# Designed miniproteins, single chains, continued (2): the designs that were tried, part 111

Each design is a single chain, and the fold is of that chain. pLDDT is the mean over its residues in the fold that is shown.

## One batch from the design tools (miniprotein)

Design m7859
Fold by ESMFold2-Fast:
Parts: sequence; structure tokens; C-alpha cells
Structure m7859 (fold): chain A 74 residues (1-74)
Amino acid sequence: SMEKKVQNGIQGLETLAAMAEARGDHALAAALREALDKVKQLVAQGNLEEALAVYQEAARRFYRHHFPHLPIPA
């Protein structure tokens, strides 16, 4: 369901932000937290489709830089 995808996205962004921070990429960690705040705001507004889109773009940016050989999580 869309709700499950969005909840997975929230957990995913929290994990990616922690990973970026652990790797010393504080700028990316901050950007991922900003994206997480946007996702949470959109969820509060009932805009699940846009929330998922924001998550997917943020995750894609992370994986392009840190894990170019791994598939982006759905």
C-alpha cells in the first residue's frame, strides 16, 4: 500500500541520514533530515504520493554517491 511505502521511506531516510553522518558526510545527513521533515509534513497533510516522491529522490541522491553499484530501495 502507499501508506506502507511511505512508512518504509521514513525509516529509510532516518537510516540513510545516520549512515551519512557515520561516514562523516554531515552535509548529506542534514539534507536527508530536511527531506525527512518534508515527508512527515506531506504525510500530515494526507499527500502520500508526494511524500513518497520526496523520499525516492532523496534516497536516489544518497545511493548515487555512496552505493553506485547497489539498487535503490523501493
Scores: mean pLDDT 79

Design m7860
Fold by ESMFold2-Fast:
Structure m7860 (fold): chain A 88 residues (1-88)
Amino acid sequence: LPLPSVEELRAFFAEKDGITDEEIEAALGLSLEEQRARIEELIEELEKDPNNKKAQRELAAIIAALLLRAREGDAEAEELLRELFASG
């Protein structure tokens, strides 16, 4: 599957979750290792409270940042995204 455009992704998250460009830029400021660790923490938070809007927004912003990195040719970001979007 082709990665969605950054513009489409930002519009989608803004419409559905109210994710701002500033939240995405903050997530881009994290290293790939920090993004991975934060995703794991947020998944654990969401397993305990699936309605945690703060965790949902932060996870969406990090996914948007990873999609931006993957579009710039970051193979490690692309691999992490594949792991997150794998069915089963």
Scores: mean pLDDT 71

Design m7861
Fold by ESMFold2-Fast:
Structure m7861 (fold): chain A 52 residues (1-52)
Amino acid sequence: MVVKSSSISDEEATKLGKDPNVDGFEFTSGSALTKVGTIWTANPNKKVYFTV
């Protein structure tokens, strides 16, 4: 699945970044850029998209 949100919490970024059922993330806010590092620390192969 792809997680679509304006942004997510640091806890969600870590949890969803590790979740093998999550293929990627789609963010609608540039503020979510700070979460990309947390996601990729959990799994660097997760796809991250921005529709800002």
Scores: mean pLDDT 79

Design m7862
Fold by ESMFold2-Fast:
Structure m7862 (fold): chain A 75 residues (1-75)
Amino acid sequence: MPTAEELAEYLKEKLLEMGFSEEDAEELGRLFKELAEKSTVPLTLQHVDNLIQLFQDLELTTKEQAKSAIEKLLG
């Protein structure tokens, strides 16, 4: 099973591919890691892929929009 750290790094790579800055991707990855570590449900790479698909479907372009989506899904 991937660790919260590995899932956060995978999310960061995907966010960079979507055009987020390195600083924004790092902050969002850190938030995801913190929430994933507190989650009672084990997270997988598929959960990250589903989150990225949600970002694309909702046309999220800002760090604040992505942060809100992560918090709503995991917090």
Scores: mean pLDDT 79

Design m7863
Fold by ESMFold2-Fast:
Structure m7863 (fold): chain A 99 residues (1-99)
Amino acid sequence: AQEHLDKGLQLFEQGNYKEATDHFLQALLEAIKQEDYELAAKALHNYLKSAEKAGISTGKTGLPLLLIHMLKDERLEKAYLLASMGYSLEEILEALKKL
């Protein structure tokens, strides 16, 4: 999970938003399998940010919404909502600490 997050961040810095989005998605999936919801929230935030830069629709349909529904985790659902509303990663993590 962390390795894909780090690789995604590197690709995002290089302007390779599509490939960064793929790595953030892999980080999200692995973090959920590991029940590391803090890492999952970080991966989700970066996934949404990179997907927006790449022109990929993520906010209303697709894998993240299905994963949140399957997981039924209030923290991950809140992280998704905040990221979709344009909150920063720091604000999302601070909000998750209060759950």
Scores: mean pLDDT 68

Design m7864
Fold by ESMFold2-Fast:
Structure m7864 (fold): chain A 60 residues (1-60)
Amino acid sequence: MDEEVQRLEETMKRLVEKAPESEKEILQRHYKEALEYFRQGNYSAAVGHILRGVADIVDR
């Protein structure tokens, strides 16, 4: 679990770093929430927050 959380965190960090500046804050917010739920073992909520980050970008 810890290794999986770390890999997910690193992947999200890389995605945020590659995103345009205007989108970084939206991605960081949703990914931070996703990681927190993932650490709690709530994988469906974690995935939901990742998808919401993408949706917020598409709507803007």
Scores: mean pLDDT 71

Design m7865
Fold by ESMFold2-Fast:
Structure m7865 (fold): chain A 66 residues (1-66)
Amino acid sequence: KVEEAIEKVRSLVGKKTATGNTITQANVDAVIASLEDLAKEYGWSDEELAEMLERVAKVIEKEIES
């Protein structure tokens, strides 16, 4: 489940936002690492981490569509 959510975020690498910014592997990896660190700090379950990763993917998709 977490692996699937991570893969969804990583699938957005190379796409461009409406503002012309390219979504880079480094940016995606940094976001994933940040969420994993927050999950460890606040004791999130795998379910909660996956939900947050899915939310991030949706936000990035909206930036691409806008």
Scores: mean pLDDT 78

Design m7866
Fold by ESMFold2-Fast:
Structure m7866 (fold): chain A 84 residues (1-84)
Amino acid sequence: ADEEALNKALEIQIKAAIAGEKSEVVYEQIAPIREAANRAARRLNEEEQKRLEEFLKANPDADLEQIEKELAARRQARLEEILA
């Protein structure tokens, strides 16, 4: 699935960064799954945008600081899941 490709691409990038691999090697390793990983990333961004629109519709008085804090917390939680 596209989500598996995205997770695999992120795993390759993280492991390569730890090992000090050259960017060209990383690029080649991701090449077979790049399109699938990009599709999954785009879908996640579209879902986040939809969630934001629903939040703003339900909370029209919410300020930018509250919105940014919520988005940052969700991104941090996802990063921790990927790295675990």
Scores: mean pLDDT 69

Design m7867
Fold by ESMFold2-Fast:
Structure m7867 (fold): chain A 97 residues (1-97)
Amino acid sequence: EEERRKRVEEAIKRYPSALEKGQKLVDEAVKKAEELMKTKSIDEVRREFDRLGAEIVEEVRKLALKESPDDQEGAEAVAGYVDTLLGEKLYELIKKA
């Protein structure tokens, strides 16, 4: 629990560029989901958001590994943090609908 939080904090400090890119991609996914909400069902928006989210998490992992190829744990920690942000944003989108 505490070890996981510490690992995430260390990964954020170690991979600020990967985190920044991930946050920008999350913001773009949210904007796309909001646009889709105008014409699509919540279930369809959720499926598209989940698909985009998987691509974003993979991109963040790749960026972290490009900086530190041997730091698999750090790459997974920063990617996992971005995945958590995606889940929080999806919850907010559903709550507004």
Scores: mean pLDDT 82

Design m7868
Fold by ESMFold2-Fast:
Structure m7868 (fold): chain A 80 residues (1-80)
Amino acid sequence: MAAFRTEVAQRATEVASRATRLNLEALKQGDEKKAKRLYEIARRASELVRQAFTADAAELEEIAKEVEELEREVRELEEE
């Protein structure tokens, strides 16, 4: 449980950091639509970090799924 919680929180933190970096690059390039989406991802990932530390087992598994979806979306946006 504790190891899984830490892993989920770490992954969410990494998503938030990566999305924030990409948001700044998108703003520099004038891609306002991409910047807005990355900002939304960073905010959601930060919220998931907070939720992970208070979540029960079932809630934590749902948070992990959402983190995985955000990881995929950030990767796709980074490749564009």
Scores: mean pLDDT 86

Design m7869
Fold by ESMFold2-Fast:
Structure m7869 (fold): chain A 86 residues (1-86)
Amino acid sequence: SEVEKLIKEAEKLPVTPEIEEIMKELEISLIQAKVVYLFLKRRELDQKTVKLIEEIMGEKAEKARKYIFDHLVEEGIELLKEAVLK
């Protein structure tokens, strides 16, 4: 399954301060936090990704989706700001 493949990929990630922060902020498990970090790193939040988030995060899915969205928007704004001000 796509969920199983994604979890196995997430399990390969080292525990970083960023992953620990995600775990604390979203109040989710370490494996779930690693999955959120993978989507952030890949900059993915399409409909397929949202469905995977729903399956993996359960009741925390909306909070996780919003977290990813907010971070990707913030990164996009910073990149645009840098490009315009140079």
Scores: mean pLDDT 81

Design m7870
Fold by ESMFold2-Fast:
Structure m7870 (fold): chain A 79 residues (1-79)
Amino acid sequence: MEKAEELREQALQLLDQAKEAAKTDPERALQLIQQAAQTGEELLQLLRAQNTPEAFEKAREFVAEWQKKMAEIYKILEE
């Protein structure tokens, strides 16, 4: 349980850092997105292995938050 929470926080923090970097260093932002994606995939694999309705709900919530943050980052990168 603690590892899943740690991975979730780490992945979302990396996306927040990518959003900040996107304004001044697009290459750094893309690198941070790649690191966040790797951490997020580890989280999703862990939740998938738990095979419970609660884990699937947490995975869906994480994906929704991920998609929201990614949309915000891409808007900055396109400007």
Scores: mean pLDDT 83

Design m7871
Fold by ESMFold2-Fast:
Structure m7871 (fold): chain A 91 residues (1-91)
Amino acid sequence: SRKERIKELMREIARLIEEGAPEEEIIELYLRLEIEMGIITEEEAKERLEKAKNSEEERKRLLLEAEIAASFAYMEEAIDKIIEEVKKKKE
């Protein structure tokens, strides 16, 4: 489903950030997330990516937005780990 694709993209963004991937790769994946969410078109994503290559301000903005998106994946993973630990202690 679209919801599952969005969640997977958020998890992938989180992984790239944790692994110290190149900023361009993080930005490209974040723009793909915005497309899947229906916020921007493929054409708008290409324009924003090109702008980020030539503008430090735009690049930093997109990286901040990517980190915010990744925070949802981190929270979901943390909650899942807590649930599994609680299950282990009850059995």
Scores: mean pLDDT 80

Design m7872
Fold by ESMFold2-Fast:
Structure m7872 (fold): chain A 115 residues (1-115)
Amino acid sequence: SMEKPFSELDYEKQKEYLEELAKKLTEESKKIEASDLSEEEKKEIEVMKKNAESTLNEIKEYAEKNDKKAAELIELASKVPDPLTALSLSMNILRIVDPEKAAEIEAKLVKIIEE
């Protein structure tokens, strides 16, 4: 209640917010990577990571053509080592700048994961 919504933050504060989120989510990704996974689960995660990287590239290209500041924020988010986490951050930025495009991409991702 004391902090402004991300969309109302100055561009510099938006960058600071994303840097802090990227640090936190990078640390959480390291904890997940330390888990013992079955070969089946590893293959499923690799497919999810490839889909996330493909979608992240689509978001980057869209932002670069439509909003240069959003593109810079998405580039900061994409520096997170885990593609799933990088996609999550980038989707949050996209929901603010273009909620219709965000909903389209999210529906596409859900369909790929559920099939």
Scores: mean pLDDT 72

Design m7873
Fold by ESMFold2-Fast:
Structure m7873 (fold): chain A 63 residues (1-63)
Amino acid sequence: TPEDEVSALIERYLEEHPDASLGELADWLEKQAERFRKQGRYDEAEVLERYARLLRRRLAEEE
């Protein structure tokens, strides 16, 4: 599913960037969503955008 693909992509990012902040992860997710939309992969892009919004919301609440 698009969720499974995005989850695997996030796991790989965190494995490669163990010190990444939530803000850095959100920035990366937004960039990946734009890339997927340009490729016509709208389902995956929407999942990436949802995760980015959740992280941005958490950051706003934790400041």
Scores: mean pLDDT 82

Design m7874
Fold by ESMFold2-Fast:
Structure m7874 (fold): chain A 67 residues (1-67)
Amino acid sequence: GKVILTAPTEEQARAAAECLVALGLATSYKVEGKVATLDCVDAGKAEAAAKLAERYVEGAKAEAIPA
């Protein structure tokens, strides 16, 4: 699965992506401006990562894309 995360700033997008990788929900990430794209092992981890990002990162929006 994949997650597309949009944050208010590039710094917040990067910090959120790094946190999700550290938690083991994502395997890798790429940040382009305010948007982080995260690779996840499965759709369940992608959904969990998206929900966690939106819940704990103020102003962030995340969409889980099943593989």
Scores: mean pLDDT 81

Design m7875
Fold by ESMFold2-Fast:
Structure m7875 (fold): chain A 78 residues (1-78)
Amino acid sequence: SLEELKEGLEITIEELDKAIEWFKADPRVPQSAIDALEAARAKLKEIKKMKDIEKAKKETQAIVAQLQAVMAEIAAGR
């Protein structure tokens, strides 16, 4: 449901905020990766405002794929 999607997005945004702070403290994490995570976080906040559930789901899937790629890059650089 739309409520379940928005609740999941809120939890994901909170987890991402914590991850960004942890990565900012690590000098091995490139600034480009931090910037990408912050851009994804901003996009998730925009998606949370959507009323179209199908559009919100599709946009969320795209951002999750982008986050997975950035997280893999960060992990490979450690």
Scores: mean pLDDT 82

Design m7876
Fold by ESMFold2-Fast:
Formats: structure tokens, C-alpha cells, sequence
Structure m7876 (fold): chain A 85 residues (1-85)
């Protein structure tokens, strides 16, 4: 899996989020995160920014589902990634 696949999964997740299909959005954000986490040790700043954005987007989807504890953990992950840029 490569960065292009992560971008595609992130974009698809955003489309589901806009349609209020939050569970499907979470699945696609997770797919993007899985790829981006696998490359994070050698990731560019742009790739790390997409990883942080994917965590934030997934957190927002969890918040829409009332899962605030899960959302908080994802927002903490995004802050950790952004601290490296």
C-alpha cells in the first residue's frame, strides 16, 4: 500500500462523512490511517499532515456518533503527529 491509496481512502471517508454515513466514514479513515502509520518513520511533512487530518476526521465522525472518549484519543494522536512537524 502507498500514499496514493491513503489519499483515496481519506477522500472517500470525507464523502461518507458529508453524507452523514459516519460508520462508513470511520472505516475509510481507518484504512488511510493504517497506510500512513506504516510509513510514518520515513514520512514527509505532507504525509504526516494527512495522518493528523485523518485522525481529526475520524474523531469528528466518532463525535457525531456520540463516542466522545474514542474521539478524544484520536485527537490526542493527531496532536502527537503535528508536534513532529
Amino acid sequence: MNFEDAVEYYVQGIKYYKEKKYEEAIEYFQKAIDILESIKETASDDQLQLLAKSYVAMAKAYEELGKYEEAEKLREKAKEIMSKI
Scores: mean pLDDT 87

Design m7877
Fold by ESMFold2-Fast:
Structure m7877 (fold): chain A 77 residues (1-77)
Amino acid sequence: DSLDEVAEAFGLDEEQRRLLREGVAALEKVPKSDVAGLAAVLRELGLSDRAADAAARMYSEGESPVDAVTAGILASR
């Protein structure tokens, strides 16, 4: 629900906003306790290894899917 607000706050470009939306949806298909599975679905979307790992870890630790994927995108560079 906060996708646009988070994207604006972190200055995400159009491609990063697309990855955020698709990443959030992908994380919802995997249990939070399955960090490897979370990272795998994010990598399938085209996120780098470091972005996928960071997002999966944060989501498993209780971050919202929006915050976790945003942090992963920012970690990709």
Scores: mean pLDDT 78

Design m7878
Fold by ESMFold2-Fast:
Structure m7878 (fold): chain A 68 residues (1-68)
Amino acid sequence: TEETARAAGRFLEEHSVRVSLDQARAAVEATIQGMGLTLGEEAKRIMEEYGERALAAVEAREAARALA
C-alpha cells in the first residue's frame, strides 16, 4: 500500500514532463480513493500522506521547469 503509493508518485514524477499538475493531482486522488475502498481508513490516511508528498514533488518540478 505505502509502496504502491510511492511507486505511483515516482511514476508521476518520472512522467511529469508529459502530464500537467491537474492530471497528476487527479491521478493521485483517484489512486487514494480506489485504495481506500478496499483497504480501510488507516491505509487511506497513509496513502494521502504519500500522495501529498508526491504531488508536492511534481509541483516543485513544474515550478522549476516554468522558471527554466
Scores: mean pLDDT 63

Design m7879
Fold by ESMFold2-Fast:
Structure m7879 (fold): chain A 97 residues (1-97)
Amino acid sequence: MSIQELLDEMHRVANQLEDLALASGDRDQIRAAVLVGATVTMIEMKYAVGGVISKSEEDNMIKNIEDAKRKLSPEQAKLAEKTLEIMKEAIKKIQEQ
């Protein structure tokens, strides 16, 4: 799978999470889903400009999604976990270039 295909799938899953959080009407769940989406957007933007993702930035991005998962429902947390798995694979491939 290409980096762009991983980023597209990550974005798709994060959008599904945001839709579920919005449908819940729970402000903490919505804020957590927005944080996941913002983290995804940062990675997409960095890749688009040919930027480097440092180990420190990777660790912070992982922490942001792990922290968000604690505020989400079990169904939403599964989508956040899937987003995190795709994110780790995408970052690894970006770092290997």
Scores: mean pLDDT 87

Design m7880
Fold by ESMFold2-Fast:
Structure m7880 (fold): chain A 100 residues (1-100)
Amino acid sequence: SARDRLLEVLSTSTAAANAKIRAGDIDGALATIDAMEKEITRILREAGVPEEVIEELRRKFAEMKAQLRANKDDPEKALAVLGESMDQILEILNRAFRSL
């Protein structure tokens, strides 16, 4: 149930952020990512994931948001950043679930 909720949040929020970047709405994409981070950390804490893993994820979200801001005028590069960062976040989450 927690894993299914995380996958739904990741899928829905990533698609929404992608659409906003394509529309030139980087601030909207950043707001979507911030909301996704808060929801993911809530679900992970409730599931008993260690705080060290949650801190690793929060650092990764911070790096992604910084790179998106740096590329606000380059939608193609911003989309590449989103994709690469989300792949890394998924790897961290997969390791966390294997440890539960």
Scores: mean pLDDT 87

Design m7881
Fold by ESMFold2-Fast:
Structure m7881 (fold): chain A 67 residues (1-67)
Amino acid sequence: PAEVTAEIDGKVVTGTGRADSATGRGRIVDAAGNLLAIGDVPPGASGAEAARAAVEASGGKLLEVRE
């Protein structure tokens, strides 16, 4: 998983980026477990790659990502 800061729907949000190998999805969830963004990822994607894909799919802007 990767620690993520992104601008989504005009808001600066922080969360954790994760790749789900079972579904081929990357997602960002906040500390409360709310889904902030979701996007498609290739097999073997890292948490950082998942975060980037999810932000791009949401039309948001990735500000910071750390694994």
Scores: mean pLDDT 79

Design m7882
Fold by ESMFold2-Fast:
Structure m7882 (fold): chain A 72 residues (1-72)
Amino acid sequence: APTLADVAARYGLNDQQLAAVYKAILARKEGNEEEADKWFARAEQLAGRKFTPEERDALVADMEAAIAAQRA
């Protein structure tokens, strides 16, 4: 299973950018898509680039897998 460090390396994200993506994932799990979109926008601003929809979905899946593996 991927680790959070593997996700950071794969997408070129630092700890602050990963934290923003993590907050977006938490907001999405609570059904708050507006808040999730704001945190994704913050991660993009901090990274100096935009994610494609496909890259965003892959990033979310990789982070969820890493979080699940850590909790198992």
Scores: mean pLDDT 80

Design m7883
Fold by ESMFold2-Fast:
Structure m7883 (fold): chain A 83 residues (1-83)
Amino acid sequence: MVSEEALRALEEGVTLAGLAAGASREDAEAAARGLAKAAAEASKEQQLALAELLREEAETGEELSEEAKRLLLEAARLIEESV
């Protein structure tokens, strides 16, 4: 199962990415919580696919802060270590 540390990094990183994309704080936090819940319940294959998407977002997200990029990369690493 994905670790609580991975889910925390995912939720924080996705919230910051949502805010950078112009979402409201409420919508960004709700989307981040939904994704973290889905990730916790996902198959190993789906979790690894999510880790790849997080890496791509961190590398290609022009409006992402360095903190958001760091959290997305940390989440990807921790997910890969958990599977």
Scores: mean pLDDT 82

Design m7884
Fold by ESMFold2-Fast:
Structure m7884 (fold): chain A 98 residues (1-98)
Amino acid sequence: KEIVLPELSADLSVLLPIFRAFDTDGDGVISRAELRAAASRIPSLRLSDEEIDALMAEGDVDGDGVLDLREFVRVVSERFSREEIERIRAEVLALEAE
């Protein structure tokens, strides 16, 4: 099991709940299909297939077709503002609150 600690920014506490909500299979990575499913459920994350492909291409530097937590934190922090990330987090938490 991979340990990812030194490169995670102060944004981890905000992004970790979002990552966990997108990781529907609980395997510790986000697939393109999971990103598409999340985008359909979260209003602030309305991404087209092309935008999802761009996020995957920017994050998937390992070429394995998935985003791990470190890659996810990096691409989301690069593409979304702090305010947008916090809005997405609030929408995710509302969905998980039943």
Scores: mean pLDDT 69

Design m7885
Fold by ESMFold2-Fast:
Parts: C-alpha cells; sequence; structure tokens
Structure m7885 (fold): chain A 84 residues (1-84)
C-alpha cells in the first residue's frame, strides 16, 4: 500500500537525519536514497523539489501545496506524531 511505502520512506529518512543531523543536505541525501530504493516515491520527489527550490533561493510561492507540507512535516516531529 502507498501508506506503507510512505511510512517506510519516513522511517528511513528520520533514521538518517537522527544519525547524521537534520540539515537540508542530509535530508536531500536521505530522500534521494529512499527514491532509489523505491520508498515513497511521491513523497521523496516532493521533498527533493522543495530542497531544489530552497537551493535556488526561490520564494516558496507555490509552497502551499500538499507536497510542501509533507516535506516540512517529514523534518518535523508533528509528522512523526501523525504516524503514531
Amino acid sequence: MDEANRRAALEYIVAYLREHGDTDENLRAAAREALRRGLGPEMARALLRLLDARAEGLPEDEQLREDHRIALALQGEQFRAELA
């Protein structure tokens, strides 16, 4: 199920950030690896798009989409709580 794949991606990303630190660079590395493994591809791609926008210095003027909220929640404790 998509939910199980998203959970697996979240667990992988959270574990990676816990081990290496919750920086945009580490988040990008974790998201790329999750995508390579086929974990939560929609979420991983949304997260990579958000990080690319930040790296380009673009304003978050399209950031009100679900993918932006998902990407922010992945880095935050609130999204982990929603899966509990």
Scores: mean pLDDT 63

Design m7886
Fold by ESMFold2-Fast:
Order: C-alpha cells, then structure tokens, then sequence
Structure m7886 (fold): chain A 97 residues (1-97)
C-alpha cells in the first residue's frame, strides 16, 4: 500500500511536469531526498528533530513498510497528506538509485 501510494504520487508529478523531462524530474526528486536526509541528520544532532522527521529518515533509509504508514498518518494529522506522499515518492527514487 505505501509503495503504491508513492508510485501514484510520482506518476501524478510526472503528468503535471510537462515543461521538464521525466529524467530531469527523477533527478530533482533524488536530489531533494538527499538534501532532506542531510537536513534531518543535522536536526537530530541539534536535538530539534520531530517524530515525523524521524519517520521520514527511516523511509529514506528504506524502511517503507514500517515507517511509511506513520509518515502518512502524521501528514494526515497536519493536513499535509500530499507532502507526505511526495516525500515517499522522492524516497522511493532515492532508494532505487
């Protein structure tokens, strides 16, 4: 279920990004995932990481099935379900690269 949601989010982004190639969008999402991981690791060192950021780090490390549902639930609670699905799509591409 989590992987399917990530794949659907990616497909929606690709359909909307007509001014970019699929390869350019995939590269941008992988870069976004790498930058996000670095920022979360910095927040952990500063003691400022939130539970949602910790779940996002787990997803970026490949723990989709355990951490993905928690990330989606946190996104739903904050009204940011689309942002959570986008983060899963970026993490999926990052892990496949």
Amino acid sequence: MVRERAERALATLLAKAKDRTEEELRRDLIELAEETKKKIEELIKEGKATPIELQLLRVLEGDFEAAGPALIAAGEASGATGSAELALAAALLYHEA
Scores: mean pLDDT 70

Design m7887
Fold by ESMFold2-Fast:
Structure m7887 (fold): chain A 87 residues (1-87)
Amino acid sequence: EEEEKKKAIELVQKLVDALREYVATGDPEAAREARKYADELIKLAQKSPVAAEAGINALREAIAQETDPWVRRELRGVLADIEKAKA
């Protein structure tokens, strides 16, 4: 389902943006947004195998491109949660 794929990819991008904003500013609201997007992505992945696969692929690409070690760690955590839910 193409809409679920798009939503998963959008949530990954929003998650990355929020995590980077938090690293740059220390703004607690950015941290809250990151947690919200991670939770929404995990819930979407639990409902849709297609969204789970799209999310995993987008997260792997984001992790490969990310230079900040804390952001990479947080993204790997979300990736692990989705992979665990998919098994």
Scores: mean pLDDT 85

Design m7888
Fold by ESMFold2-Fast:
Structure m7888 (fold): chain A 82 residues (1-82)
Amino acid sequence: SAEKALQEELEKVRERIEELRERAEEAYRAGDREALLEAALELAEVLIEAVERALEKHPESEILKRALEKLRKEREELLRLQ
């Protein structure tokens, strides 16, 4: 299934996601807007790549296509805040 393919791709990058979430949390607590934006951008890129890899296996999945478009828009918004 598309959900299973996404879960498998996310598991491959789980440690990287955890590291980026921790960096974002620390930046937020410190009030460091620049570091928070950098961590958020890197996290968005990791998630985009995982969804893209899942879509390669399930190109028909509207759920994955919508997730990808949402993540790309969120990344674009973060880039505008730099």
Scores: mean pLDDT 87

Design m7889
Fold by ESMFold2-Fast:
Structure m7889 (fold): chain A 77 residues (1-77)
Amino acid sequence: MVEERIEELKKRIEELRSKLPELSEGKQNAVQSLLEAAEELIRKAEEYAKQGNDEMAERYLAQAERLLKRAEELIEE
């Protein structure tokens, strides 16, 4: 369900944010930008879900997942 995906992505953001202090300054800035963009997409998804527009909510969540995947890749480099 959309609500379960929103909560899962929020937990992933918090997990990735906890790893930021271990990264170089350049990587911290890049990852922070991706996490901020993902948070904005999740916020939009929540707004659409409240309106009953699950199709739009799912599209924004898919975009947020792609950004979080990129952030995870940068942390692993």
Scores: mean pLDDT 84

Design m7890
Fold by ESMFold2-Fast:
Order: C-alpha cells, then structure tokens, then sequence
Structure m7890 (fold): chain A 86 residues (1-86)
C-alpha cells in the first residue's frame, strides 16, 4: 500500500516538474496535481481522508489567490509526499 502511494507521488511529481519546465499555467499544474492527490486519496484509510481533502482545498485556495505555476508545484510536491507517507 505505501509503495503504491509513493509510486503515484513520484510519477506525479516528475510529470508536474516537466509541465512547469514546459511553461504550463498554474491552472494546468493544479489540474494534474489534483488528479494525483485524488488517486492517493482513494488508497487512504477513512481516518486519513480528511488530511487529503485539506491538502486539496489548500491547493485550490492557492490558485484562487493567484499563485504561480512554480508555487502550485512546490505545494503539490509537499502534499503528494505527505499523503504518500500516510
């Protein structure tokens, strides 16, 4: 279970870094990050789901506050690594 969540996080982080390097928008970076976070959420025990929802809402809030693609990437990497360890 842990290895599977970590594999999703590692894949998503590599894809997100490639998107930002290619000049993707903050919205495009958020879309990919949310997809990956949702994939990990489906693998979490019920008691840990609120942590994942909180991280998803934090990322959406950053986009609404005008965060850059690089800022969304940094927050998404932190969230993905945290959720992979749950």
Amino acid sequence: AQARKQAIADRAIAELEALVAAGASAEEVLELALKALWEILELLPDEKVPIAIGRILDLIGLLLDGASAEEILAAAKEALEELAKL
Scores: mean pLDDT 85

Design m7891
Fold by ESMFold2-Fast:
Structure m7891 (fold): chain A 60 residues (1-60)
Amino acid sequence: ALSPEQKARLQRNKETYQRDIKRLEDELAKPLSAEERKLLQTRIANNKDMIAAYEKALAA
């Protein structure tokens, strides 16, 4: 089982990735090249995977 300190750190890390996704989604609203759009979408997908991993760790 995770300690309260470990859970707090995982929660803060998860919140950082959530904020990064919002920033990247705002960036996608701007005029971008197809290449830039694909890179941003890849970064969003990677951040979502990280959030899912943190949620799994927090649920254990």
Scores: mean pLDDT 85

Design m7892
Fold by ESMFold2-Fast:
Structure m7892 (fold): chain A 82 residues (1-82)
Amino acid sequence: SSELKKLLEEVEKLKKEVEKLKKQTTNPQDLAILDSGLRSLEESEKYLKEAEKTGDEEKYLKGLVFYIAGSGELYLVKRRQK
């Protein structure tokens, strides 16, 4: 439960970071990657919230996979902009 709650907090933090970075980004390719990352983080949040309610380990793993995808896309854009 503690690990899942920390992951949900991290997903919320990354979603806010993506939204902030989108406001500062004009490159269409970077915007497309950020939009993809935001969609992945939203899917992560849905699965993790479902896992918190039901204890379903498969939902937790799906949430983790989407978290990795979304965080990776955010990291990629940050690296491209440096």
Scores: mean pLDDT 89

Design m7893
Fold by ESMFold2-Fast:
Structure m7893 (fold): chain A 64 residues (1-64)
Amino acid sequence: DADEKRLEEMRRETIAEVKKAKSLEEINKILLETQKRMLEEGFPLELVSRAIREVARAGIEYHA
């Protein structure tokens, strides 16, 4: 549905942003702000937490 597409879009955009980050502190800031935006858009905490974990993994793997 539209909400699932929106969450997936935000996840992809955030992964791209995290890949451009210059430090772990910057990555953490991006993750925190994205989590806040997802919650403000009304997505359930469980789905938001899953999406943020996936973004964090992708970012850490890229910068490893």
Scores: mean pLDDT 82

